# Designed miniproteins, single chains, continued (3), part 102

Each design is a single chain, and the fold is of that chain. pLDDT is the mean over its residues in the fold that is shown.

## One batch from the design tools (miniprotein)

Design m11536
Fold by ESMFold2-Fast:
Structure m11536 (fold): chain A 99 residues (1-99)
Amino acid sequence: EEELRRQRAVEEADRATQKAISAAKKMNDAVEKYKAGEVTPEQVEKAIQEGLEAMRESVRAANRAYEAGALPAHQRAVDATRLMGEAVRKGREAVEEKK
């Protein structure tokens, strides 16, 4: 039973991690298109907002994984949250640079 709880926490954390990684890639893609003049600053900001929502979910899943003793899954979710933070920083920096 404890093993099953840990397994569910791992699955939840891995799903949130995958979502955060996907959102970060989408945000990086929006930044590259913005640099190429293909999208508006508003579209980059929308991608940033979607990324922040995914990051919030990842933080929550990381905390649950930690409480369940699923330390590797917790670490993966923490790492994904850091990747998202970097993507948000780069996205905001790119919008400021192109003003």
Scores: mean pLDDT 81

Design m11537
Fold by ESMFold2-Fast:
Structure m11537 (fold): chain A 89 residues (1-89)
Amino acid sequence: MEDIEIGEKMVLAVMAKQLLKEGRPLTPELEEALAFYEKNKEKIDMEKAKEAIEIIEETYRKIAAGTATDEELEEAAEKVTKLLEELGK
């Protein structure tokens, strides 16, 4: 599952860069992800990373609103996991 770990770092890296561009504060974990981004930006599939981020953000928005179903959470997790695996290859 090394591919998933690499994909996760790529998604966090793109998310950290997006938050920085929006002027949002970064956690220490996201600051580390930005360092990963600067070293690996040429290897990141931006389309897949953006798709994973959009699924994560939409899922968190639904959780915060109390509208997320168990089925939606499971489907989102499966889609994100697949994207992370593809990013890490």
Scores: mean pLDDT 76

Design m11538
Fold by ESMFold2-Fast:
Structure m11538 (fold): chain A 90 residues (1-90)
Amino acid sequence: MSEEIVEKIDEIAKEAKELYESTTLSPEEKKEAEEILLEIEINLGIARIILGVEKLIGEELESFKEQLEKLLKEVEELAKKLKELAEKAK
């Protein structure tokens, strides 16, 4: 389950980066998009650290699972904001 959540976050981060690279943005929109991408990458980094710790201890902790689910929700909201920004730029 934890690995599946991290895989979902990674997939969203990859899609967000591809959307940014494929969209023509103004300098202001580009700055906003870059800030969103940075936040997504930070959340992905934290999720990977949590997964790494679980693998080291050989156990999935309920508190870590809750944190991973929270990170996934935050990344989903950030990706939604980026998609809305890209749609306005078309």
Scores: mean pLDDT 83

Design m11539
Fold by ESMFold2-Fast:
Structure m11539 (fold): chain A 96 residues (1-96)
Amino acid sequence: GELEERMEEIERLAEQGNIEEALKLLKETLERFPDRREEIVDKVEEIARRLLEQGNIEIAEALIKTVIDWLLTHSEDPIKAIGRVLRLIGVLLEHS
């Protein structure tokens, strides 16, 4: 569907090193699909893990940081948001 196509495009832009366009599309996708927020966060984690394995560290960190910022500013459950943020930080630390 449209969300899957957008997430695939974010990954392609990220693999190309187009950080600015990848982050822009991610932010637009988060705004466009508010009811699918947890799914978008999970997909970004999967993309970031693959990027880290490929050595694309800078863009993987940028994607994760964007999602962390978004979770902290848009979550209705602060404890759940903090737990998800810690898991995302853990992904970055495992590949440091």
Scores: mean pLDDT 85

Design m11540
Fold by ESMFold2-Fast:
Structure m11540 (fold): chain A 58 residues (1-58)
Amino acid sequence: SMEEEERQKLRERSAASTAKAYGPEYKEVGEQRMDEVLEKSRRIRKESEEAAKAKALG
């Protein structure tokens, strides 16, 4: 999905930004933080889509 590619780009940019600000050893911390935020957003969206789909399906 195109969304997965965009998600990965955000994750990488967060990692690079964190590494530049705090040092390369914090790159993975930046990745993990962004991944958690994106996972929460994905869950909320999925729940909304499933609720709409369940109503449409009957």
Scores: mean pLDDT 76

Design m11541
Fold by ESMFold2-Fast:
Structure m11541 (fold): chain A 100 residues (1-100)
Amino acid sequence: SEEERLAQLLKILDTVKESALEILDLYPDNEELQQRILDEVERLLTWVRAEASKLSPEQRAQLRAAVDAFLDALTEKFSPEIRARLEQLRADLDAWDAAA
């Protein structure tokens, strides 16, 4: 069901967020590690975007709010140079909502 799909996507996002934040807290200002985490986040968001196409508009809004919270939490742990790439990912998500 769409409800089960949304619940699974939210759980995956929360799990990845928790793991990424823990790693970033242990290794602050490691730009190479931050880039690697961001590469994995970009792959995750690409997959999440594809899965979101199968959700209702209301469920997509809930998922987008969770993704925004996830990116906000990560942004505070990243160096300023890498934050620009996070903002680009966020801009790509705006195109996501416009296409839905």
Scores: mean pLDDT 81

Design m11542
Fold by ESMFold2-Fast:
Structure m11542 (fold): chain A 86 residues (1-86)
Amino acid sequence: MRKKAEELNEKVQKALELAKKLGPRKGLEEALKDLDPEEAIEVARSLFNASFVRSSFEEDPEVAKELREISEVALEIAEELKKKLA
């Protein structure tokens, strides 16, 4: 729903900003550690999808590489968190 999607988008944007500021791995770890594990998985998966898609349309090769790196780290963290909850 609208409100739920909006809250998710805000968390995804915060994670992206921290990844840019602190580096992909450290930034994502800081952004996600304060979330519930299920929510952290949802944010990480959403960030993976958004960053991967954006990297495909990004004209700046350096920005595209950064988005690709963020997507890879986000997917890795999502899978690790999913294993912890299983």
Scores: mean pLDDT 79

Design m11543
Fold by ESMFold2-Fast:
Parts: C-alpha cells; sequence; structure tokens
Structure m11543 (fold): chain A 87 residues (1-87)
C-alpha cells in the first residue's frame, strides 16, 4: 500500500541519516579536513531536506513512482554502507 511504502521511506531515510553520521564521525577520526567534513554535513542536510520534500509531496506520486523512490533509497543505503566499511 502507499502507507506501507511511505513508512519504509521514512525508516530508510532515518537509517541513511545514521550511516551519514557514522561516515562523518569516521572522517573526523581519520583526520579529514574541515572542508571535507563541511561538505559531508551539507550533503546530509540536503538529503534530509530531499526526504522531507518527498514525504510532503508523497500523494503527488503514483504508487509506481513511490516504489522507484524507495528502491533508489535502498540502493543508496547499500552504497553508503559500503563506503562506511571502506573508511
Amino acid sequence: SKEEIKKEIEEIGKEIEEILDQIIAKLRENGASQEVIDKEEEDKKRFIKGIKKILENFDKFSMEEQQIILDILKKEKEELEKKLKEL
């Protein structure tokens, strides 16, 4: 259902935020420059804003488009988890 997809998007969005926080923490531990840290924090803020906009406009998307958004977020989560492990 649309309600189930929306909930999964909210849950994956939170999981991605947690992974981004861990990436930022690891970059700080590894001595990354302040410029690199600031960029990652800006990217995180843009991600949060993007998810909020998707959820605010959720009813404007077809079920197929909602599923595509969810699938994109799932793939992004996997890539971020891989990035975190490589740090």
Scores: mean pLDDT 88

Design m11544
Fold by ESMFold2-Fast:
Structure m11544 (fold): chain A 67 residues (1-67)
Amino acid sequence: MEVGDEVAVVKDGKPIGTGTVVSKEGNKYTLKNVRDPEGNLIADEAVVEAEKELTVGGVKVLYAKSI
């Protein structure tokens, strides 16, 4: 995933939200405008440690090890 990408975040097989990548350091992504699956803003910023990165049907997905 790259800076400027909108990504979906999945943890423990469950979609937990979406965000925009604003920085990347290895497998750690800083996301802005973090929203839950219903579109509610849950954080202005979050750091996701990705255990897996995959594009599924054109959607960029981070599989989170930690948030």
Scores: mean pLDDT 80

Design m11545
Fold by ESMFold2-Fast:
Structure m11545 (fold): chain A 89 residues (1-89)
Amino acid sequence: MDLEELLQEYEEKKDDPKEVILTALRAVMAATLWADPEGATLEEVLARMERMAELLKKVFPEYEEAIKKALEEVKAEARALFAERAAAA
């Protein structure tokens, strides 16, 4: 997924905190894959998403539960993507 598509999705869903958080975490995955499309590992993507989630919880402690749920959702998406890539190899 292109970062520009994620930014467009943010503009459409900016009034829903859950969707904003999901988009931010998906942007971390997209940026990691864009920076190293052939060498990026699932573990690296998961670690960067967890780091982003911890930063988001520090800035928005009122959304801690929503951030935790969004992180697990995007981790599942990342695992599915890497499983598909492995099956295609």
Scores: mean pLDDT 74

Design m11546
Fold by ESMFold2-Fast:
Structure m11546 (fold): chain A 68 residues (1-68)
Amino acid sequence: SLEEGLEKVRQAFLDWLEALAKTDPEAAANALKGILQRILDTVMNDLLRSIQEQLEKLAEEIRKLLEE
């Protein structure tokens, strides 16, 4: 299932991060910071695109209502 796949990915990530933190805690902190920044950028871009599409649909519906 998707939930099982996500749990497996989560566990693998935590195991990797723990191993890295034990050998090089500064590198682990920098890696986590980079990953979080990429996730944030991706989520923000996807949200902005979704909002833009909904606004365009709303504008077209209003235009059609006014023209009919």
Scores: mean pLDDT 75

Design m11547
Fold by ESMFold2-Fast:
Structure m11547 (fold): chain A 66 residues (1-66)
Amino acid sequence: VSLSPEQLEELSRTLRRLVEEGLMSADEATEIGVLVVLGRLDRARELILTLPPEAQEVLLPFLESL
């Protein structure tokens, strides 16, 4: 899966915001970002489902839009 520069920037901003809000660790954000860039969407979804519901509500629709 190839992300557009705009999608990559949106993902980066969203992950950074969720870390700042305390909804995920920086390590979790890095892992999700890497998995999405590599097209490992199933694994990224598995990790997102371990996060608080507030993070899931933001990240799952983004993942589905890819």
Scores: mean pLDDT 82

Design m11548
Fold by ESMFold2-Fast:
Structure m11548 (fold): chain A 80 residues (1-80)
Amino acid sequence: SAEEIKEKIEEYWQKVEELVEELKNNPNASEEEVEKKLEEIRKIGEEAAEFLRSLGDEETAEAMLETTEKIIEEIKKWIE
């Protein structure tokens, strides 16, 4: 249902936000630790996109992947 889609999207984006906040609050994180968290963000986005595609919402799935990649690029620009 549309409500289930919305709930899963909110859940996945909340996880992404938590990881972004952890990176912001840990300026002494090693490059390896940063890269691991960026990979987690990417996987969360991919998981959300796959879920949406399984429900036939390919447009939202693609938008989530694009947004996830932009978030990763922005973090890399400010942290690296």
Scores: mean pLDDT 79

Design m11549
Fold by ESMFold2-Fast:
Structure m11549 (fold): chain A 62 residues (1-62)
Amino acid sequence: HMQLTEEEKKELRDYLEKEVRDIAERAGLSPETVERYLKGIDELVKSIKASFEEIKKAREKA
């Protein structure tokens, strides 16, 4: 919905990291598994940002 600033993107990443760590602790996941998921979250956030920029660029060119 909104355009994410770099600060908002960092807040989103930090929020997701905290949630994943909290859930993983309650579920009894290993720290190695948690770190793997956190890396996946970083890639997901980057992908979402790129998708928004692509849509914006396509809209401006159309």
Scores: mean pLDDT 70

Design m11550
Fold by ESMFold2-Fast:
Structure m11550 (fold): chain A 90 residues (1-90)
Amino acid sequence: MSPVQLADQAVRRGIDLLRQGDHDSAFSFFLRAALVYVGQGRYDRAQQIIDQARRAGLSDDQVSYIQQRVQNATPDQMQSSLDNMRRIFG
């Protein structure tokens, strides 16, 4: 599975968790997905899923945190997020 496909799976998991009321677990999946998209040069997709998370009920503080982490993302953070997704979905 490609990094983008792993991030897409994490977004689906995050949406399902929001529907279940598990905002903290959903936040974790959206954060990791956004960092993987940025690591793949997919800044447009990272912004789309942040906007989707906000509309789906993620808090303003959680959304702001993801936006700040995406803006200041390091290669190590991007790689760590990808490795985490490979463990969960691979």
Scores: mean pLDDT 87

Design m11551
Fold by ESMFold2-Fast:
Structure m11551 (fold): chain A 56 residues (1-56)
Amino acid sequence: SAEERIRRYIERVYAAFGDALVTNPEAAAQLIAALSGLSVATVRPLLERFVAELRA
């Protein structure tokens, strides 16, 4: 699904950039949206969920 593809993209970008993505999640959401060709509204909740899961 599109959600799964976005999540996989977030995981790959996080693996490459590390904690820098979680330090500024709003900027990260905009960057991922721009790079993936998707809206920030679609990417933001998935990125926020990913970051929350990392923090336990």
Scores: mean pLDDT 75

Design m11552
Fold by ESMFold2-Fast:
Structure m11552 (fold): chain A 95 residues (1-95)
Amino acid sequence: SANDDAINAMTSRMYDTISSLRSQGIITDDQYRQMNGIIDQIRDIMLQMSSSGVQQVQQLMDQTIVDISSSTSGDQVMGTMNNLYNQVISIRNQS
């Protein structure tokens, strides 16, 4: 579906972003594994959302990519990823 295509495109962009941060040495292998887990959970949540919910999460993920791409701290990136997850849970619970 158009929703599934949008979800797959956005999650792929998030995976590519954290992979780049790992390659640059900004995040550790453990942090990379944890962040992949967060993206996987967000994807599973988005697949059960309305189109409106998916659009809200896409806006948050776009902002998250901007925020983490300029980070020099793995702990800061992890904090930003956890904040994203909490916001996605909030959107799910309001739907």
Scores: mean pLDDT 88

Design m11553
Fold by ESMFold2-Fast:
Structure m11553 (fold): chain A 85 residues (1-85)
Amino acid sequence: GAAVDEAIANMNRVKADLEARLPEITDEVMKETGLSREEAEAVARFAINLVAFRYAGDPNPDVEQAYADAKELAIKEAKRLRERR
């Protein structure tokens, strides 16, 4: 129904806004962790998709907060990937 369509539209908008900032997130991940650009971009895309999905049911998503969350998540996941076990 309309509510589901609006939720999907809001999720897609958040995802699009975050993907527009993908280069910035990727650069910060590389600087913070020393990952290659390919690995950093993969982690950034993972974080963007996960955060955007969290907003699927939110009819009024805070895109600035979503960006901050995606950046933080990308750095945390990149540090885990780079960590020596």
Scores: mean pLDDT 83

Design m11554
Fold by ESMFold2-Fast:
Parts: C-alpha cells; sequence; structure tokens
Structure m11554 (fold): chain A 72 residues (1-72)
C-alpha cells in the first residue's frame, strides 16, 4: 500500500524532527519528496526502467507539491 509507505516515511521524518535531528524546513522537504521516492522505488521493483521510474517519481512529487500548495 503506497499510502502506508508514504505515511511511514513521513512519520519517521517527524520522529527525527522531534529528536532535533532535522529542522522544520528539512523535514518538510523530505516529506514532500517521500511520495516520489516511494513511487520510483515501486516502479523499479515492478520492472520499469530507471528512466521510467524517474518520470513516475517526478509525477508523484509534483502531485504532492500541488496538494501542499493547495492546502496553504
Amino acid sequence: DRKKKIEGMKASVDELLEQGVLTERAALSQKLAAPGLIAASEALRNGHSTEEAGEIGKRAYEEERRRYLEEL
């Protein structure tokens, strides 16, 4: 489940923020990147090329960025 993986990664980032390992800005940056990284990883595991996985990850990142900006 992509949502669970993304939420898990975001939760790990939030934990690092609470521990003082990351700044708020760094945590936000990593949480915005999480859907793209997970989508690209899944595409590679499903037999997509590195180039195809990169495009899939880029699209997921753009979608997350759009959602973030719309919620501001």
Scores: mean pLDDT 79

Design m11555
Fold by ESMFold2-Fast:
Structure m11555 (fold): chain A 98 residues (1-98)
Amino acid sequence: GYLDELSKKFGLPKGKIALLMLYELYNKDLPYTPEGLDLVDDSDKLLEAIVGREIGASEEFVEALAKSKARPNDELIEYLDKIKPSEEFLELLEKYAT
């Protein structure tokens, strides 16, 4: 699926790409509604706190989130793996990865 291909292309763990995609879906006016926000185990409260502070997507924020030990559950990963990444999201990953 998309997350596996992105993980191989950008050298990031699949779970970290899933968290980055979830953050972009939550903060961006994208055509997808992320069904499964409530399924993000240890990351749920982290994302709520971050969004509640109106922290926009920044390189520093993306790095901090990717380095977090928060891990999305398998159901959320399966959900996100079926969502085609946007061009904006691919640009975000390229900037973060190198």
Scores: mean pLDDT 59

Design m11556
Fold by ESMFold2-Fast:
Structure m11556 (fold): chain A 79 residues (1-79)
Amino acid sequence: GEKAIEDLKKSKTDEEVRKATMKAMSEAQELAAQGDFDKAIETLEEAKKAVKESKASKETKDELIKQLDGLKQSIEDSR
């Protein structure tokens, strides 16, 4: 969702980045459940880019990127 990605881009702390990333993952899961796999994957790719460009710590970025990549793989395997 647009709001989750915007919140992620504005996030200045590890806590804010985690919350925004979890929101984006939730939206991607809902899209996948509806059969919209392409939009679900796009949402996760946008979230991953926003996490990389965020002000979060390296440890938080690495953790969230692993979670996003894992969810992306799960959705691709469900195609």
Scores: mean pLDDT 81

Design m11557
Fold by ESMFold2-Fast:
Structure m11557 (fold): chain A 93 residues (1-93)
Amino acid sequence: AFEEALERVVEALSSVEANERLMEELAPARRRLAAGEEIPPVVRYELELVEAIQEVGQAYLTEGEEAARAKIREFAERLGAERIAEILLEALD
């Protein structure tokens, strides 16, 4: 289940259409989580992956490349998202 969630987010990084679809599908869950409601663990994992990727982008724009690289390393270890980390690190090179 978590492996499928990780792969879905990886696919979203390679396609604008897949990324837009994932964001639309996660919007209701994001609203529920913000309201303090419980959501399925797999969906929570997808949201945490997306949030981590957005934090990397924010760090790059506000603090620079080294801050972005540090964020990538941190979330890869925390979420087990090494494949996403590889893609993002390649994008920074």
Scores: mean pLDDT 79

Design m11558
Fold by ESMFold2-Fast:
Structure m11558 (fold): chain A 69 residues (1-69)
Amino acid sequence: ISIQDIAARIAQIQASDLSPAQQVQALADFFAANGFVIDPDRLRALIQQAQQGVPISQITGVYIRDYTA
């Protein structure tokens, strides 16, 4: 999976009517479906940040960094 594919999926999720927590979950499900290992504790923390008003774009930047290294 490419960075461009990830960016396209993020744009689709952000254009959806999902809540911030549901958007983070949808992004995590997308990464898991493409063979990435998702840390459950990390995911839970990011969902909490989204619920506190942290933008999905900022949360996603952290995921991309962790999974492209």
Scores: mean pLDDT 68

Design m11559
Fold by ESMFold2-Fast:
Structure m11559 (fold): chain A 57 residues (1-57)
Amino acid sequence: SLNAEDYRALLELLENGDEEQRGAALVLLGYPYQVPPDPALVEAAKAELRRRLAEAP
């Protein structure tokens, strides 16, 4: 399973990565592979990762 370090790395890829990196990060989070990724899915994934990081011990 993914840990907090993995979530931070994925969030960084979704915020600052190229289209391939953002597409790969979405696939790892259970979304379909898209290049360029849907901006709405990117924002939803970022919100979900921030939520998981806030809840992590």
Scores: mean pLDDT 78

Design m11560
Fold by ESMFold2-Fast:
Structure m11560 (fold): chain A 98 residues (1-98)
Amino acid sequence: MVEVDVPDDVSPDTTLETAIETASTLISKSLKEKLNLSEEEYKEVLKIAREAAEERVRAHPDPGRVTLLELAEAAVEKLKEKGYDKEVLDELLERMRG
């Protein structure tokens, strides 16, 4: 499991924003490649993934302990809810767990 630890010498908020963007971009780009999404569909997926990751952070009892995998899981769950391919999303998440 990939964990994003916030170093003591940097802003937690800045590191967390980077983690959100990284997780959202990884899932969205992978989904674009697997499903051959248009640029407009990619933008929508990226927006959904980013919003889901931000919601996970806000709901987390210790935001500084949020892992990259947890952010990716939040994005995947929201995309499944929006009707994107569950099998493809599960495969992408399993690759991040390995």
Scores: mean pLDDT 75

Design m11561
Fold by ESMFold2-Fast:
Structure m11561 (fold): chain A 101 residues (1-101)
Amino acid sequence: GSASVTFEAKEPGTYEITITLLSGEPGVFKVTVKHVETGETQEAEVTLELYRSVSVTFEIKEAGKYELTLEVLSGSGKGTFKVTVKHVETGEEQEHTVTIT
């Protein structure tokens, strides 16, 4: 299973994506950040435990719309996840909740 959320990057720079498993099953997940306008993608792998947070950092070259996809690699992958997108240079944060069923 997978779930996606779209966020707007107002400025280029370092973005920290923090994922917290709020309910469901631990597992290994692939985080993909895609620049919607160009199709350019960056990927990272994270291991999530219940009620724990993991952060990955991406360098964003261009402002614009980005799609963040969380895809199960191992485990059931079912759950509700809090995704926080932080622009490291400014401290600006966006928060999303996604569910994989």
Scores: mean pLDDT 83

Design m11562
Fold by ESMFold2-Fast:
Structure m11562 (fold): chain A 69 residues (1-69)
Amino acid sequence: LPSEEELRRILESAAATLAVDPSPTVRRVMAHELSRGFGLSLAVAEEVLELLERGDLDAALALVRRHAR
C-alpha cells in the first residue's frame, strides 16, 4: 500500500476525473483500476468512488486502508 500522502493524491486525482466525466464508462474503468491496484473487490472499489463523488475523501481513504492487502 502506498503512503497515506500518495494514496490521498491518487484518490484526489480519481475524484477530479469523476467531477469532469462522471460517465458509467469512466466509473467502471476507475473501479477496475482501484480493484487491481489495491486488491479491492469491485464492490468496495465502487463504494470508494461513491465516497469520492460525495467529497468524503477521509472515508474513502479509510475504506481503502481497511480492505487493501
Scores: mean pLDDT 80

Design m11563
Fold by ESMFold2-Fast:
Structure m11563 (fold): chain A 78 residues (1-78)
Amino acid sequence: KEEEKRKEFEKYLAKAASYVYQGENNGDIEYYEKAREYLKKALEIAKELGMPDDFIKSLEEAIKNVEERIEKAKKEKE
């Protein structure tokens, strides 16, 4: 079960990274919103797997950074 969670964690991180990349290149807010969703799912699994606190804090910071990009994009479009 733990091995399945690790694979799901890696999948969610890869999806989040892909969506951040697409958001940076296309500027569409929906890509950042999807990236945030997958980062949150990855964070939940990381906590279940007992990953180091520093790593968990890095994921939380990544989520915060994506949320800030979403807010900025909303303000720039009325």
Scores: mean pLDDT 81

Design m11564
Fold by ESMFold2-Fast:
Structure m11564 (fold): chain A 92 residues (1-92)
Amino acid sequence: MRVLSKLAARRVMTLMLSLATQRDLLKRKDELTLEEMDKIFEKMKGVADKAKASSLEEIKEEVNKLIPDGTKAVSDDGLLEALAREAEREEE
């Protein structure tokens, strides 16, 4: 299993958490104010910013722990791998 760099892991986690959070908030839009939505997005961004060097599978497990079925918001592993490679190119 391939381990992503810290930057690649952060970018993959940021994308997954952003999309998973947006999907969760859309399901709950009638229950939440815009201020509450902003606080949830800020919290998820903080989690992504603390991401350590990890495999794609470990990132998916973290996302699913925070948002049940959150990985279903980003089911394209090819897109996630491409994003990771892009981040790794920027480190070189």
Scores: mean pLDDT 74

Design m11565
Fold by ESMFold2-Fast:
Structure m11565 (fold): chain A 88 residues (1-88)
Amino acid sequence: SAATQEGLRKQAESLASYLLDQGEAAFDRWASSVLEKHQDAPADVQQQIQQLLDQAREALLAGDQDALTEAIFALLLLEQQYREEEAA
């Protein structure tokens, strides 16, 4: 829903701001937790998560808050879509 997407975007914005403030160590802890959470997901889903985490890392290193927010938002949308597909 539009309300869900708006909620996820606000979460992505907050997380992007936090990660830019805290740096790579905080990003590594977050990225590791995401990968651990999805360790049993299908290989194609795990590959998509890794690609989005790689994009987020590049944005973080560049100091690009907008790009980091978009990568995190895409990851959160993917996680929601995967959960909905598994529930069907």
Scores: mean pLDDT 85

Design m11566
Fold by ESMFold2-Fast:
Structure m11566 (fold): chain A 114 residues (1-114)
Amino acid sequence: MSPEVKEKIMEAITKLQNEIIDDIKKRYPELEISLPKPKSVEEAIEQISGVIIRTAIEMNLYDPENPGLIDISDLPVLVKIANGKKKLTPEELYEYIKKEAEKIVEEIKKEYEE
């Protein structure tokens, strides 16, 4: 992959991460959330899914000792990524974020690679 394509991918992935963080901050302004700029797509997927799960635990929306569905209905960017699903498992959440990140990578590659 060319450095230029990689840079465009990381810009788009960072934008997705920021949009999700902004959603969380808007709904839960009491939470001190900051994530470092991701160095890879894989790191970004882990950071995004991790912050959502931590937020759900801190806001009593998910209990890891009694696992069930995470309610994301107050996070519209995530609902859009999850194709309108408002409740999902941590595993489903990770897979939806991964698919969205992979879609961004493919769209940028198609735009910049002939």
Scores: mean pLDDT 80

Design m11567
Fold by ESMFold2-Fast:
Structure m11567 (fold): chain A 83 residues (1-83)
Amino acid sequence: MVASATAIVLPEDPDGDPVIFLIHDPSVPQALIDYLIAEAERAARNPGLKSTKTVTIDGKEYTVEVEGRMDGDSGVGRAVATE
């Protein structure tokens, strides 16, 4: 089975800290999780963004799909990695 990880970033409000949801296989490296959080935050700041990128972390290649969208007046970012 291919390892996967997902990060979703939702701002609580314009002045609040963002809420981060993480769903990942326990075996994925922390560096991948950190990367996904950063990409999801970037996407949340750029609603309408949609990109796919390949990254290598700890000798493994991951396909990362990143999407930013609007949810009302707030930006939402999602980053999904698949080995």
Scores: mean pLDDT 76

Design m11568
Fold by ESMFold2-Fast:
Structure m11568 (fold): chain A 74 residues (1-74)
Amino acid sequence: MKKEEEKNFELAKEGLKKLAEELSKYDKKKSEQLAEDSIKNGEKVKKSKGPKEGTEVLSKTGGLNLRQLVEEIK
């Protein structure tokens, strides 16, 4: 893995974690729905012939792509 890609991924992950924690502080129901939507999204990607590699690791997070994570954190 490239150092730049690794750091960018870690930053996006940390930002997502902070947002998720803040979200669950405001509304537990909304954070639950966000998690469900993420899981559904991951399942849809798998059904639509999702990526053969790496998808399983990200599947537990809801199948979010790094691109999607960066877009949300921007």
Scores: mean pLDDT 56

Design m11569
Fold by ESMFold2-Fast:
Structure m11569 (fold): chain A 60 residues (1-60)
Amino acid sequence: LTDEQQAAIVKAANEALALDDPEKARQHLVDSLTALGVDPATAQRAADAIVQHREEAKAR
């Protein structure tokens, strides 16, 4: 991954943390990362991992 792609993932993750709905958070991450040129498969994997980690931390 490039430094730009890593920065984009971090930024998208921070933006997703402002969303209460996990479905909206995942969709926002995928849309943001793919708009920045990240491969759809990579974007979806990253979004799933970030949302899963957040939900685990929140325990609802």
Scores: mean pLDDT 73

Design m11570
Fold by ESMFold2-Fast:
Structure m11570 (fold): chain A 65 residues (1-65)
Amino acid sequence: SELDLAVAEIAVAVANTVGLKLEMKFEGDKVTITLGQDTPEAREIAEMVKKVLEKAGYEAEIRVE
């Protein structure tokens, strides 16, 4: 849903505010979540964002920079 997408965008924005570099790139129904750093904390947040995006109907994948 649109609400789930908004929640994912807010989560990424908050993560970036506290120094966990996460970016989302949208290409049609596909979303790439890119981690600027490969830490357990960044991976955990990216996995949560991925699940929210998949619930919203997107195909989400996680990549490390």
Scores: mean pLDDT 79

